# Ledger of designs, part 101: designed miniproteins, single chains, continued (5)

Each design is a single chain, and the fold is of that chain. pLDDT is the mean over its residues in the fold that is shown.

## One batch from the design tools (miniprotein)

Design m19509
Fold by ESMFold2-Fast:
Structure m19509 (fold): chain A 74 residues (1-74)
Amino acid sequence: SMLEKAKELIKKAEERVSKAKTAEELRKVMFEFALEMNDLLEATTDLEVKKEILEEMQKMLQEMMARIREAEAA
């Protein structure tokens, strides 16, 4: 399902985030994740599934942005 594909992308992004050491590396991970998730959303026609994917994407993006802010504030 599209939701399972979204979960796979999120897991890959979490792994990349854990390996990132700088704010710049985190921004690259966030940008690539956003592009992949956007492609998945474009392919998703079920509005209920699309909403769930958007909510999971938003949570992950907020986590990434928080980590970037912490890295920049150092």
Scores: mean pLDDT 85

Design m19510
Fold by ESMFold2-Fast:
Structure m19510 (fold): chain A 74 residues (1-74)
Amino acid sequence: SLKEALEKALKNVEGALKMVEAGMPERAAKQLLIKELEEIKPLDPELAEELIKRVEEGASLKDIKEYVEKKLKE
């Protein structure tokens, strides 16, 4: 479901942010996030593809987190 996909996406983005805070380069954290978002495709392929595209187009991890949080409140 969309809500389940959004909850998993939020957890994945928060994980990536924690990795950056721990000293991982943001580029590396974003690559791991893309792999994790691919796993969301069975729940919601359109959401997974949109989030992956945003990461690849240079959206910050914070921007992606805010986007997912906003969608969860809708």
Scores: mean pLDDT 86

Design m19511
Fold by ESMFold2-Fast:
Structure m19511 (fold): chain A 69 residues (1-69)
Amino acid sequence: MLTEEQFRQAVEQAGYRLGIPLSEINEIQKRLEERYTPDELLTLTVEDLQKIPGVDKDLAQLILDYARK
C-alpha cells in the first residue's frame, strides 16, 4: 500500500525533476495532503490535480507517475 512518506517522495521528486524550488514543492505538497489521501491520488486525473494552485499539467502527470507503483 502507498504510504504518506512514499507520496511525499513522489511530489518532491516530480518537483525536483521540473526544477521547482523546494519552498514551492512544500506548498503544493501541503495543499495535496490537505485535500487528498495517498490512495485517492491514484484515482485522480491530471485535470483534478490542476485544480490545485501551483500544479500545472506537467507536474500533475509526474506526480501521478511517481505515485503509481
Scores: mean pLDDT 76

Design m19512
Fold by ESMFold2-Fast:
Structure m19512 (fold): chain A 76 residues (1-76)
Amino acid sequence: SELEEAMRRLEELIKKVADLMKKIKDEKSMKELQEVVGELQQQLAKAKTDEEKLKIVEEFTKRVEELLARAEKAAA
């Protein structure tokens, strides 16, 4: 389903960002990523419909993409 595909993509993105941040030893950015993941889990737990969950996943995908861009710039 659309939700399952979006969730899988976000999970892969989070792993990619976490792996990059570990390589560059950026503890502050890792902590920030952990906070974002915590907020994602809390919002998903409160969501009552698949439509709400999809919207949350889309919003957090954008936030994690911004963290990836920042981490890639720091790694260069």
Scores: mean pLDDT 86

Design m19513
Fold by ESMFold2-Fast:
Structure m19513 (fold): chain A 70 residues (1-70)
Amino acid sequence: SSQDNINIGRQRLLDIYQQGVRQNMSVDTLRNRIDQTVSDFTRRYQLSDQDRDYLQSFRDSMIQYYRQMQ
């Protein structure tokens, strides 16, 4: 379902975020990895525009929060 795809996408982004924190990854490196993951996930799961926009919004929030933690 659409909700299941969003939940899987969110979890993948959270995993990358947590890896970034553990490895003290730069904001630019984290952003690039998250952007690539969102792009790959959108393509692989043929996400609707609404689901893609949701994951992009979630991505933006994660990057903003990561910047504040540095």
Scores: mean pLDDT 84

Design m19514
Fold by ESMFold2-Fast:
Structure m19514 (fold): chain A 57 residues (1-57)
Amino acid sequence: SKLKERMEKAVEYLKNNGLDKIPIYARLIKRYEADDLTPLDEIMLGLIASTIDKEEK
């Protein structure tokens, strides 16, 4: 799905920019990889993906 692709893009961005060292993002990535996302986690990853899209303009 488009949502899954956007969440994957957000996770890769966090890892590539060293943000995976921040506890809130480290836990978010761990839950994503475990397929154990809460609705709030999905919103957070979606917002991160939207921010990346704006920076790529």
Scores: mean pLDDT 80

Design m19515
Fold by ESMFold2-Fast:
Structure m19515 (fold): chain A 90 residues (1-90)
Amino acid sequence: MAKKMALLSEISQKGSELFSDYPPTSELFKKASEYFKKASEGDKSAERKGAVYYTSGMLLAVSASLTDEDAAKKLAQIVKLRQEKEKELS
């Protein structure tokens, strides 16, 4: 579990960096990264908060990608990174 939370923190941090020009999306990913990091360090209550912020950030990223090709490319990078990192966890 801790390895998966650390990995989600890293992915969320990358999402915040990629979406730096989209402040609401970037802020949600940044909060997700902070909560997943706390969860990886043993704070089980932070896991749910991390998941909520991550899901909200992804929903805003999807919304932006419907009208912005640059946002769509950034979203694809997050999805690819998560898939690659989840394979390393097995």
Scores: mean pLDDT 83

Design m19516
Fold by ESMFold2-Fast:
Structure m19516 (fold): chain A 79 residues (1-79)
Amino acid sequence: MELAKEASRLSAENILQIGAEVEAELYSKKITEILKDMSEELVKKLVEETRKNLLENKDQSGKVGDEQLEKAKKLKEEL
């Protein structure tokens, strides 16, 4: 039973890592689409920030991604 619990914990960590990577790619695409008419440097910076923040917060990747999307939308509205 203890070995089964350890294996389940390791599997959960791997699933969390994969989920965060997938979410990072999805949010990066959404941010790029929102900011497509802005400077390439600004788009790249926000995409890199989003990816880093999602990977550092794997258990809250969706929430972090949504916060970054709102930041991108606000920047577009200020144009």
Scores: mean pLDDT 75

Design m19517
Fold by ESMFold2-Fast:
Structure m19517 (fold): chain A 79 residues (1-79)
Amino acid sequence: MDEQIKKTADEMGKEARDRLLAAGMDPDLAQAIADGIKTLVYSTAKKAIDEGKSIDEAIEEGKKVGQQALDGALDQIRG
């Protein structure tokens, strides 16, 4: 269970870092934001599990919140 959530969080963090770097963000800042997104995805999914949701539902909630955070970070690069 935790391994699947952690894997999803790790994958989203890697994607976020790669996209932020491609957008021209400083590598240290891109890594910090990616680490934040990873933590957010993991924490959101864990909370959903604690609230009685299925693993699939928890992963979907984590992915949605992680994607929203990434979109927000990319929008900040634009202003």
Scores: mean pLDDT 83

Design m19518
Fold by ESMFold2-Fast:
Structure m19518 (fold): chain A 90 residues (1-90)
Amino acid sequence: MLSPEVLASLRAVLDGLLKLVDAGASKSSLIKAMQAVLELYRKLGAPEEMIRLAEETIERLKKSKSTEEAQKLVREFVEKARAMLEEEEA
């Protein structure tokens, strides 16, 4: 069971990713942001499934052919990660 403070920190990171996407961040900026998120999630003790999802998302981002595809991948990551955090509160 994660503390409420850790859960809030994990959510704040996801909110930050969506703000970058909404601001029109480039593929390279999104890759750097996701790498920073992965490092922070490891430090905060995020669930293993979330760490794995972040790693998989970074690999997919590197293979993406457009900024639009990269932005979609980051949005999908945020949606899945939010669902995992909701289970931690239940």
Scores: mean pLDDT 82

Design m19519
Fold by ESMFold2-Fast:
Structure m19519 (fold): chain A 74 residues (1-74)
Amino acid sequence: SEEERERRGKAAKALAEFSTNMKKGIEYYKKDKDKAISYFEKALEYARTARQYDPVLGSEAEKEAEKLLEKVKK
């Protein structure tokens, strides 16, 4: 259906943005802790957006962002 195609497209877009922000967070993890936190927080928001359209993949992405955010804040 068109609704299913739109939902999959929105999930894919959110997950792509999640991946980009996760990579940036990891890049800054040892260089700039505040930037790493900012990128992981953005990744978490994109994961939550993805969860609205793909609950399984979005929930997995959310957990990964939360784990890295917790690690960087230590």
Scores: mean pLDDT 88

Design m19520
Fold by ESMFold2-Fast:
Structure m19520 (fold): chain A 99 residues (1-99)
Amino acid sequence: TPEDREEMKKLIAEGRYEEAIELFRRAPGKPDVETWNLAMRALLELGRYEEAIALFEEMKAAGVEPDAVTYALLAGAYLALGEEEKAKELLEKAREIAA
């Protein structure tokens, strides 16, 4: 919901990343792209890179279309894991979507 998204933004701004993820998982309804991106950002800030990649697959399975921010966050996860070529491909895709 819009209220859950705003609370997640506040939790992330305060460095409360685990609480933001818990709110995301407990929130009723279908999250929008921005809400999925907030959950991915929280996982990246916690260093939970493999979980951020898994969340991207969950997002797609839920029928939510990834945007430029989603691909940029995913690239960050792959870069942190040492997958530089994959990160480069994802950043190029993010730029194409943003254009």
Scores: mean pLDDT 87

Design m19521
Fold by ESMFold2-Fast:
Formats: sequence, C-alpha cells, structure tokens
Structure m19521 (fold): chain A 77 residues (1-77)
Amino acid sequence: MEEEKEKKKKMEELLTKVLRLAGFEDEEIETWKKAARTHDEKLIEEFLAMAKKRGITEEQIKEAVEKMLPEAEKAAE
C-alpha cells in the first residue's frame, strides 16, 4: 500500500536523475513524470518517441536504472 507508493516515488526520482544525466531537458523529464503519475499511454508513447529521437533506447534507460537503483535507495536515507 503506502510502501508500494514510496517505492514508485523512489523509482520516479531515480529515473529523473538518469534521464537528466542522459541529456534530457527538464520539460521532457516532467512529461515522463506526468505519464508515470497518470498512467497515460499517450504520454508514455510521446516520451519514448523523444528518447528514440535522441538515440536512447528503452533498454539503455533500464540498464541505467538498474545500475543506479542501489544509489537511489541509499539517497532515500
């Protein structure tokens, strides 16, 4: 319940840091956050299209998240 919401929030913060390091602009990151909050397929699709245009694959984002997940958990302290 609340624990799951906290986990999602931490994942969102982690993704935000990863996307910023990957060269995404704040506006693009906000689009991703909005998509994650509303679970809007169109917004998710739009974000993935922007990532593709920058040459960033879904797999690269996933790999970056996996590498930074321990740091995000540590930062939540």
Scores: mean pLDDT 65

Design m19522
Fold by ESMFold2-Fast:
Formats: structure tokens, C-alpha cells, sequence
Structure m19522 (fold): chain A 107 residues (1-107)
């Protein structure tokens, strides 16, 4: 279980590094990076699948708010990038939840 959380956190850190490399001065991308970092930090302290599901729901809500800001900016490239970050984060968290559910079914 700890190894699965570490793997998910490492994937989130890779998304942060790529975002900072590609869009270092974009304030909307910076907000997405902060949301992803907070998500990774919360995963370190998560002790149950239900806590990870709550972390996913909180991350989805925050990234949806940031995506709406991107859309309001009118910058299509920022919108596409934030949408891709959102999809990647949610995919990583969904994969973690599914793997954790499989481990619990075997106990």
C-alpha cells in the first residue's frame, strides 16, 4: 500500500516538473501545480481508500475551478494544458484506488 502511494506521488511530481519546465511563468498553470503538490502531500498521510477517494474528489474540484479560470483567460494553449494535467491527475488517482481495492479484496 505505501509503495502504491509512493508510485502515485512520483507520477504527480513528474507532472509538476513538466508543467514548471513548459509554463514556468503562467499563473494559472502555477495554481494547477500548487493543487497537484497539495494532492501529493495529502496522499502521504492517507491511511484508507476512503481518504484517497476524498483526496481525488478535492483535487477534481480544485482542478475544475482552475480549468474554468483558464477558459475565462481565452488562452487556448493554457486551457488544453490544464485539461491534460487534470485528466492525468485523475487517472493517476483512479489507478491508485483500483490497485488499493484489489489488495483489500485479497485480505
Amino acid sequence: MEELKKEASEFLDELVAEAERLYPDDPIVRQAVEAIRETAKKLETAKSIDEVRKIKNDAEQRLDEILEQAKASGDEKTVEFVENLRDAVLRILDSLIKKMEEIEKKK
Scores: mean pLDDT 84

Design m19523
Fold by ESMFold2-Fast:
Structure m19523 (fold): chain A 92 residues (1-92)
Amino acid sequence: METALELAEKALERLKEIDEKAAEAMKETVQGLIVRVYHLYSYGEYEEAEELYEKLKEQIEKLAREAGASEEQIEEMLKVLDETVEEAKKAA
């Protein structure tokens, strides 16, 4: 199984392929999100993990818009995050 940091790194690589500038702007937020969500899932705190993801997902969306990503690029980026959070849940 991959570590939380390895999952975050893979997600950021995929995000960079969609929009490099937006991916760079959200790098720290995405890394923090995946690590924290992984820890919450590992402790069985599923509702708290989902609440944290929803909150940080809004922040990431805002960072992507401020970096100049299109709405189509933002939708693809959010899809990558949804997939990564599900992988973190399964790995936890």
Scores: mean pLDDT 83

Design m19524
Fold by ESMFold2-Fast:
Structure m19524 (fold): chain A 99 residues (1-99)
Amino acid sequence: MRVSGNFSIQGDEVTDNGLIGRARDPDGREVAVVLPFPFKQNHSPQLAVEAAKRHPRVLLADQVISPKTARQIADGKTLTLDLTGLVYDRSDLKDVSPQ
């Protein structure tokens, strides 16, 4: 369930608390990627729950994303980021309490 490496991230949604993006693993599997803004990490479980309602699999990244980088991705840029995190199924995220 833990992953680490380079993910090529495309924009999907910029929220007030972070980015919900889309990435492809090296094996070509699509996953939603949740990246909170700095000082918004306590909102990342809520973002992951929101992403999981639309996507069956979500990578909750351990890293934060700057608003500038999120804006570039939302503007249509594909950016490769070195990420670590856990991949959750939709059902796993229903038990995560937001802060």
Scores: mean pLDDT 76

Design m19525
Fold by ESMFold2-Fast:
Structure m19525 (fold): chain A 88 residues (1-88)
Amino acid sequence: SALEEQAARLAQEGVAVAAEAYASLSEEAQAAFEAAGDALPEVDMLDLLKAAEGLRTVADLLAAAGADEAAVERVRELAREVERLARA
């Protein structure tokens, strides 16, 4: 329970960081992001592994669109931690 709650909080933080990175992109870069993949992942407390996978995918898409490297790495870090807690 506590681990799932912590994982959900980190997943929500990851979505927030990804959303901020996306919002900082040019209109052209945002269009490239949207064409390349899915929208920001929805945090589902019942499927935190899927949330972690979604964050990893979004981080890769943001990197391809030219988003800030520090923000991309933060999303990847959060995705790894969510996966670790969800597998525990």
Scores: mean pLDDT 78

Design m19526
Fold by ESMFold2-Fast:
Structure m19526 (fold): chain A 96 residues (1-96)
Amino acid sequence: SAKLEAFLASLPEEAREHLEKAAEYIKKGDLKGAAEHIKKAAEYLPDYREELLQLADRIETLESKEEAVELLKTVAEYSENEGLRLVAKYILELLE
């Protein structure tokens, strides 16, 4: 997606690295580790920091990779915040 590519080009490097680590932790089923890295990415993304912190809190309560993927798909499709949708899409692409 051209929109996702432009979003990734605009991300601070530190935010991108933390989102990549969040995806790695989701792949391993460590959703608490994933949530921690989403919270760290939020520190570099002030325009949607609160929404990312809420996403991280939701992910932390989940028990499996499959539940995290379902939540991220829901966020990517239905979130009113475009930045949050793009973050969810990026994490989903990294989970391939």
Scores: mean pLDDT 88

Design m19527
Fold by ESMFold2-Fast:
Structure m19527 (fold): chain A 98 residues (1-98)
Amino acid sequence: MEKPLVALSVVVRMKTPEEAERVAEQIRALLEELGGKSIRVEDTRVYATYFSETEEEAREIAEKLMDFLRELGVLSGKVTISNISKGISTVEVRDVEE
């Protein structure tokens, strides 16, 4: 029996590739404290994914990440929660803008 799988997807945009790499390292550190991650940088964009077993855990992580992104002064940021096990592509979306 497959465990419930919830995905937290993060897309952040910075003004420069150097700022994107710096933000990626900070997001990596935060998500490593929280147990699991996949992070990639593409030009000025940072993409991160975290997998949890519950929507409640994903919301808690999303809240911490949103507060962190606001403190970093990102140009734009989007955090999406998806419940893969239930086939729900979008449970919640949170946006951060400059």
Scores: mean pLDDT 73

Design m19528
Fold by ESMFold2-Fast:
Parts: structure tokens; C-alpha cells; sequence
Structure m19528 (fold): chain A 73 residues (1-73)
């Protein structure tokens, strides 16, 4: 069972999401897909900021924005 308080869980979720987005951006850059790379780099930066605030709403909003931007590519 998880014993994390909500703030710690929100922070951890944001940091994990940020790392995943950064990894996707690196792969996209290596493939020459610069538009996809920029979207995921922006998402990674925003997720890190949201994680520092332990703000789950900001984390979710950032992930939704990244998904919408990718869908428009």
C-alpha cells in the first residue's frame, strides 16, 4: 500500500511525467522530428515547475496541453 501524502504523490507524479516527456523529446530530436521534440521539451519544463508546487491540477493540465499539441502535429 502507498503511504505517500497527496503533496508528495503529486510531486512524484510530476517529476516522473517530466522525465518521460524529456526522453520522448530526445528520441524525436534524434529522428529529426523537431516539432514533436519542441512539444515534449515544453511539457517537460512545465511538469517540473508543477512538480515543485506539488500541484496535481497543474500536472494534469500540462499533460493535456502536450497531448493536444501532439495531436495537431
Amino acid sequence: MSALDPAEQNRETGLIASGVMDTIAQIARKKGDLKTAEVFEEASRRLRAAAERADLDAVLATMKKADEEVAKL
Scores: mean pLDDT 78

Design m19529
Fold by ESMFold2-Fast:
Structure m19529 (fold): chain A 130 residues (1-130)
Amino acid sequence: MDEELKKKIQEGLKKILDELKKHPYAHLVLDEIDAEALQLPGLSKIVPNPVSLSSIEKKIEAGEITTVDEFQKEVDTMVENIKRLYPADDPVVKGTEELYRFTQGRLDELQKEEEELLEKKKEELEKKLS
């Protein structure tokens, strides 16, 4: 992969994460689920793979999330964890689903920007070969 393309994707993912942290429903998923506050001593059995916006941020900083697809998988797990803890009609689930839809729109935009940049690079390569 091109180093400029990698940088652009990394910057785009960080920007999306910053926008998510400012979303009205960000507080539902910002930090790790507090087992003591929820009085859930068996939380690890319900949520074996804990994911929060803070954990996603740490993985981006560590270079463990470098693609739109990897970011998407973390968000999918985060939403699934909330759906395991709350009934489907709970306001927490509805708020998380709204945050999920916002995330999908932003990731779709970043994916299109990546595809457009790759297409331009392919056209430049074809011009050099002609």
Scores: mean pLDDT 76

Design m19530
Fold by ESMFold2-Fast:
Structure m19530 (fold): chain A 72 residues (1-72)
Amino acid sequence: MEEQRRRKEFLRKSGEAARRIEEESRRSGVDTMDTMGGELTIRQLSSDEKKRQQAQEQRDKALQQARDETLR
């Protein structure tokens, strides 16, 4: 019995927290369209990581090439 009540309370608290986050997002002027932070944020995070990795690799190669050319 108590286990079910705890789960129910957890769900209620989770729902309240989600709604509060949504309200705060609306007040902050953040977009609340689509899955507010879910899809958009995750996608951006993945893209950013890959972009950073690629940029790093390209810069590293360019730096090594420049050094080799400058020295030899």
Scores: mean pLDDT 59

Design m19531
Fold by ESMFold2-Fast:
Structure m19531 (fold): chain A 105 residues (1-105)
Amino acid sequence: SAARANLLVTPSPILRDLLQRITGSTARRWTVGELLDALIAALEARGQLTRLADGRIRLAPDSAFRQATGEERAELSLEELRELLLRWLARAGLISESAYRAWAT
């Protein structure tokens, strides 16, 4: 692939490892929603984020998610988290452009 800014390859191996485990578990079809839910659960299990009592998400200060996405906010909604993960997946070439657009609608 052509060299672009430092976004060609995520600097965080954790997100790529988690995604590989999720998508490599069998040759099943994943909806974008299922993939996002599985990624969020895996990040929570690894202490990269915490669900708050009000339903908001708190990001770990030096999380792999923040490193990969450039997100600087300490807290965001579940929808904002899903949108950031979706953009990262699309940018990393791990979902099709059509899947990204269909979800982003």
Scores: mean pLDDT 66

Design m19532
Fold by ESMFold2-Fast:
Structure m19532 (fold): chain A 65 residues (1-65)
Amino acid sequence: GKMEEAEKLGKLGAKKLAEGIEKHLGKPATAEAEVIDEETVRITVKADGITAVYDLSVETLRRGI
């Protein structure tokens, strides 16, 4: 269903985001995804002592993945 799609896209987006940041900075990065609803995923990124939180649409995740 839509919630299952949001969860899968969120997990994949978080993984790709963490990997991209690690490659760019040369430092460890982590990212975790939390499904807010069928259209919205919250991604929390931690790298180099900085925490950033983004609410992304599932549509944005589909286009970026």
Scores: mean pLDDT 84

Design m19533
Fold by ESMFold2-Fast:
Structure m19533 (fold): chain A 110 residues (1-110)
Amino acid sequence: MERVEEAIKLAKERGDDELAKKLEEAKRNNDLLTSTLLVQKIILDVTDEQVKELKSKNPQLARQLVLQAVAESLRLIGDWWDQQLAEGAALKAAGLAVDDVQQRLVSLGE
């Protein structure tokens, strides 16, 4: 996911080396759930920092940023769920191919 690379960069820029390492590990392991949750966390953390500064100057804009961050967070969860469904279909197809190969090997007396 392109968002994971952006989140790694942002975590490093913020000095959160532990979050950056966890994101890099999740990307390496193709752990879509962990990467999605960590990306969501960084979006919310950045929004909280911006809202904290803006809340006294423009409370309406602060509220708008929170709503946008929540919407983006929900979109990422939806994207992860769609990816899981697509991967589930691919894994199911791969499983059928493995079973066919195993049956053929048994029939050949191996």
Scores: mean pLDDT 65

Design m19534
Fold by ESMFold2-Fast:
Structure m19534 (fold): chain A 86 residues (1-86)
Amino acid sequence: MDEYEKEMKKFQLKVLQVVQKAKEETEKLVKEKGITDEEEIEKIAKEKVKELLKEWEKEVEAQELTPVQRKAYEEIKEKVEKMLEE
């Protein structure tokens, strides 16, 4: 496995952690507020994912990334954006 593939796997794992955290925060908010509308739950979930991904992007951009790390990050970010659009 080349360095690019290793960095992609690292960023992919971080994105999965962000998505999992967003899911947990959404479930907590839905439970606390007694939200039962599926459209409202979906909207909250999407907003939480976007919020936490934006925070993660700021953390990654605050780091001095190598060219290989930057390329891996951009590819993972593009894939995540496509998944959120679907």
Scores: mean pLDDT 78

Design m19535
Fold by ESMFold2-Fast:
Structure m19535 (fold): chain A 71 residues (1-71)
Amino acid sequence: GMEAERERKQLEAAALSAAGALRHELGVEAERATGEKVDENVFRGTAEGPKGTAIYTSDLASGELTVRVEK
């Protein structure tokens, strides 16, 4: 339904942002991206590459997306 489509689009956007952060900070392409719904409006996931991982948290209620890159 509409709710599942909204969640899918949010996860795709967050994963794309995480992959972009990995490319920007480490100069590598993401080899794998994961994401899951951890609360009603909160999604968490990763974009993983050969030199490190970008971790994201997206909150639909606040509109906040945070991304951090680890090594």
Scores: mean pLDDT 77

Design m19536
Fold by ESMFold2-Fast:
Structure m19536 (fold): chain A 87 residues (1-87)
Amino acid sequence: MSIFERWLIERAREALKDAPPEERGQVLRDVIAEGAFLAVHFGEDKETVLEIVRKAADRILKEEPGISREEVDAAVKYAEEQVDLAL
């Protein structure tokens, strides 16, 4: 697991702890997209960042209670859209 993957997962988990249940999907989407955007903006390769985002999202789906596949898929899609804007 890369340093960025671990950082992204831990940041998402901390944000989710403070989020109301009704907002967890939105918080996940925003945190993942922000991390991905910043990584690409600071010069990381887009394909590498998106691979790490997909791995982190899969782990969050498996390990975090109350997060659905649909919310995780939406977060990954939103991150893909945001990294295109960082280029």
Scores: mean pLDDT 80

Design m19537
Fold by ESMFold2-Fast:
Structure m19537 (fold): chain A 66 residues (1-66)
Amino acid sequence: VALIEHGLEELRRGIEEGSPLPKERFLRALEWLRGQIARIEDEEKRRRLTERLDELEEMLRKRYGE
């Protein structure tokens, strides 16, 4: 769980700071994190992390379009 939370925060920081990485790198990281979150058996933790992931996907769409 801590590694997933760290990954979400790192992605948020990268998107907010306008990382020079191409959109595809962020999309792959988001997809990997979504898969990891789906494996969490604790429904409360999974729900909270999924909410954060969805927020990052929205930020990415606004930052890069589409």
Scores: mean pLDDT 75

Design m19538
Fold by ESMFold2-Fast:
Structure m19538 (fold): chain A 79 residues (1-79)
Amino acid sequence: GFKPMSENARRKALLENAIFHTEIQIKKIENPSIPRKEIYDKVSELNLKLQKTKDVSDAELAELEKRLAELQKKLAEKS
């Protein structure tokens, strides 16, 4: 059965999801004809990561937040 997540594990899942969507938006801007299969494969990878997410440290969350901020900046520069 599905196990409840810790707050840090839930935050990691949300950050991984935000990073994923930001990366896809950047890829669509760089290549508007990106194949649907590539997007599907990345969705499958994200789902596997979310299922395996366990308790994580605040330091790991800070690294993910930093990565998301860098990707959001890159997206803004391409928009």
Scores: mean pLDDT 72

Design m19539
Fold by ESMFold2-Fast:
Structure m19539 (fold): chain A 98 residues (1-98)
Amino acid sequence: SAAEEEAKKEKLAELQEWLDFMVELAKRWKDGKMSEEEFREEVKEYLIEEAKRRGEDVEKVRELAEETFKNNTPQEIIDDLADVLEILGREDEAAALR
């Protein structure tokens, strides 16, 4: 339906904004301009601020972000980012992050 198409477009736009943020952050970390701790904190702060804007449970989002970084290295997170970029047709950016 038209409503389902609009919902998909909005979700894709939100995903693209998240991916743009993550690509810039990943480049800074890979270039040695950011520590692993700074990378984790920047990602966590972005997710928390977005949760606040959406009226989501900020503490739950914080816990999920912290659990993700406990279970994954920055490079594993960046590899997943590259896979998503490739699926969305952003192959040049994906290749640059691998």
Scores: mean pLDDT 84

Design m19540
Fold by ESMFold2-Fast:
Structure m19540 (fold): chain A 104 residues (1-104)
Amino acid sequence: SKDDELKLTILLFRQMAIGVEIGLEVEKKTGDKEKADELMEKMSKAALEVVNLIKQGKYDEAIKKVEETTKEIVEELRKLGLDDVAEEVEKIMQSIIEDIKKLA
């Protein structure tokens, strides 16, 4: 439906926006622009893969991709000493998983 297409577009842009915020916080707190760009790119690529899996009706695979990407990003943020950012990422990405479950 048109409503499902809108929800999917919002889901894509929410994940992209999270990637941008991660990059901005990493650059601000560490000065490591290369690591900031790496984490933003990882989130953007994962967001596109998640949306493509949902378009194929592969909701369980989409959820698994969100979980795996979240774990990798959180581990990298914690290595940088950004435990507060890591906790916020875990929380918002769990919200993304719940939204994917509602689309299925």
Scores: mean pLDDT 88

Design m19541
Fold by ESMFold2-Fast:
Structure m19541 (fold): chain A 59 residues (1-59)
Amino acid sequence: DVAVQALVRHGRLSEEQAREIVRMVEEGEPSAEEIAEKFGLSRRKAAGLRAGARAFLSL
């Protein structure tokens, strides 16, 4: 919930996209490239969102 809202606010993603990224990070170890390809993002942006989700989930 809070991780999803953080990605929406900071990543400027839809809630659906943010939820899926958080789920992917929680359940596996997706590469930034996999996230980038799935959501039509740059690799750099995907890497930042992945790092943000990880940092938030490790709190």
Scores: mean pLDDT 75

Design m19542
Fold by ESMFold2-Fast:
Structure m19542 (fold): chain A 68 residues (1-68)
Amino acid sequence: SKIEELIERIIERARELGDERTVELAERLRKDPFDLETLDRLGTLAAILGDEETVALATELAKLIKEQ
């Protein structure tokens, strides 16, 4: 699904960057894609780090989850 694809992209990117916190949050989200608290934490962390690509991916994921 598009939700799974976006989560895997976040995990892959975070692993390449050595961002273990984002990997942990995204793996939690992979197990429960409707965990909006974890999604919010992931997006907030990305914003603090200036990771605009992860912010965009998290925003798209939030839109898809709300449409379910």
Scores: mean pLDDT 83

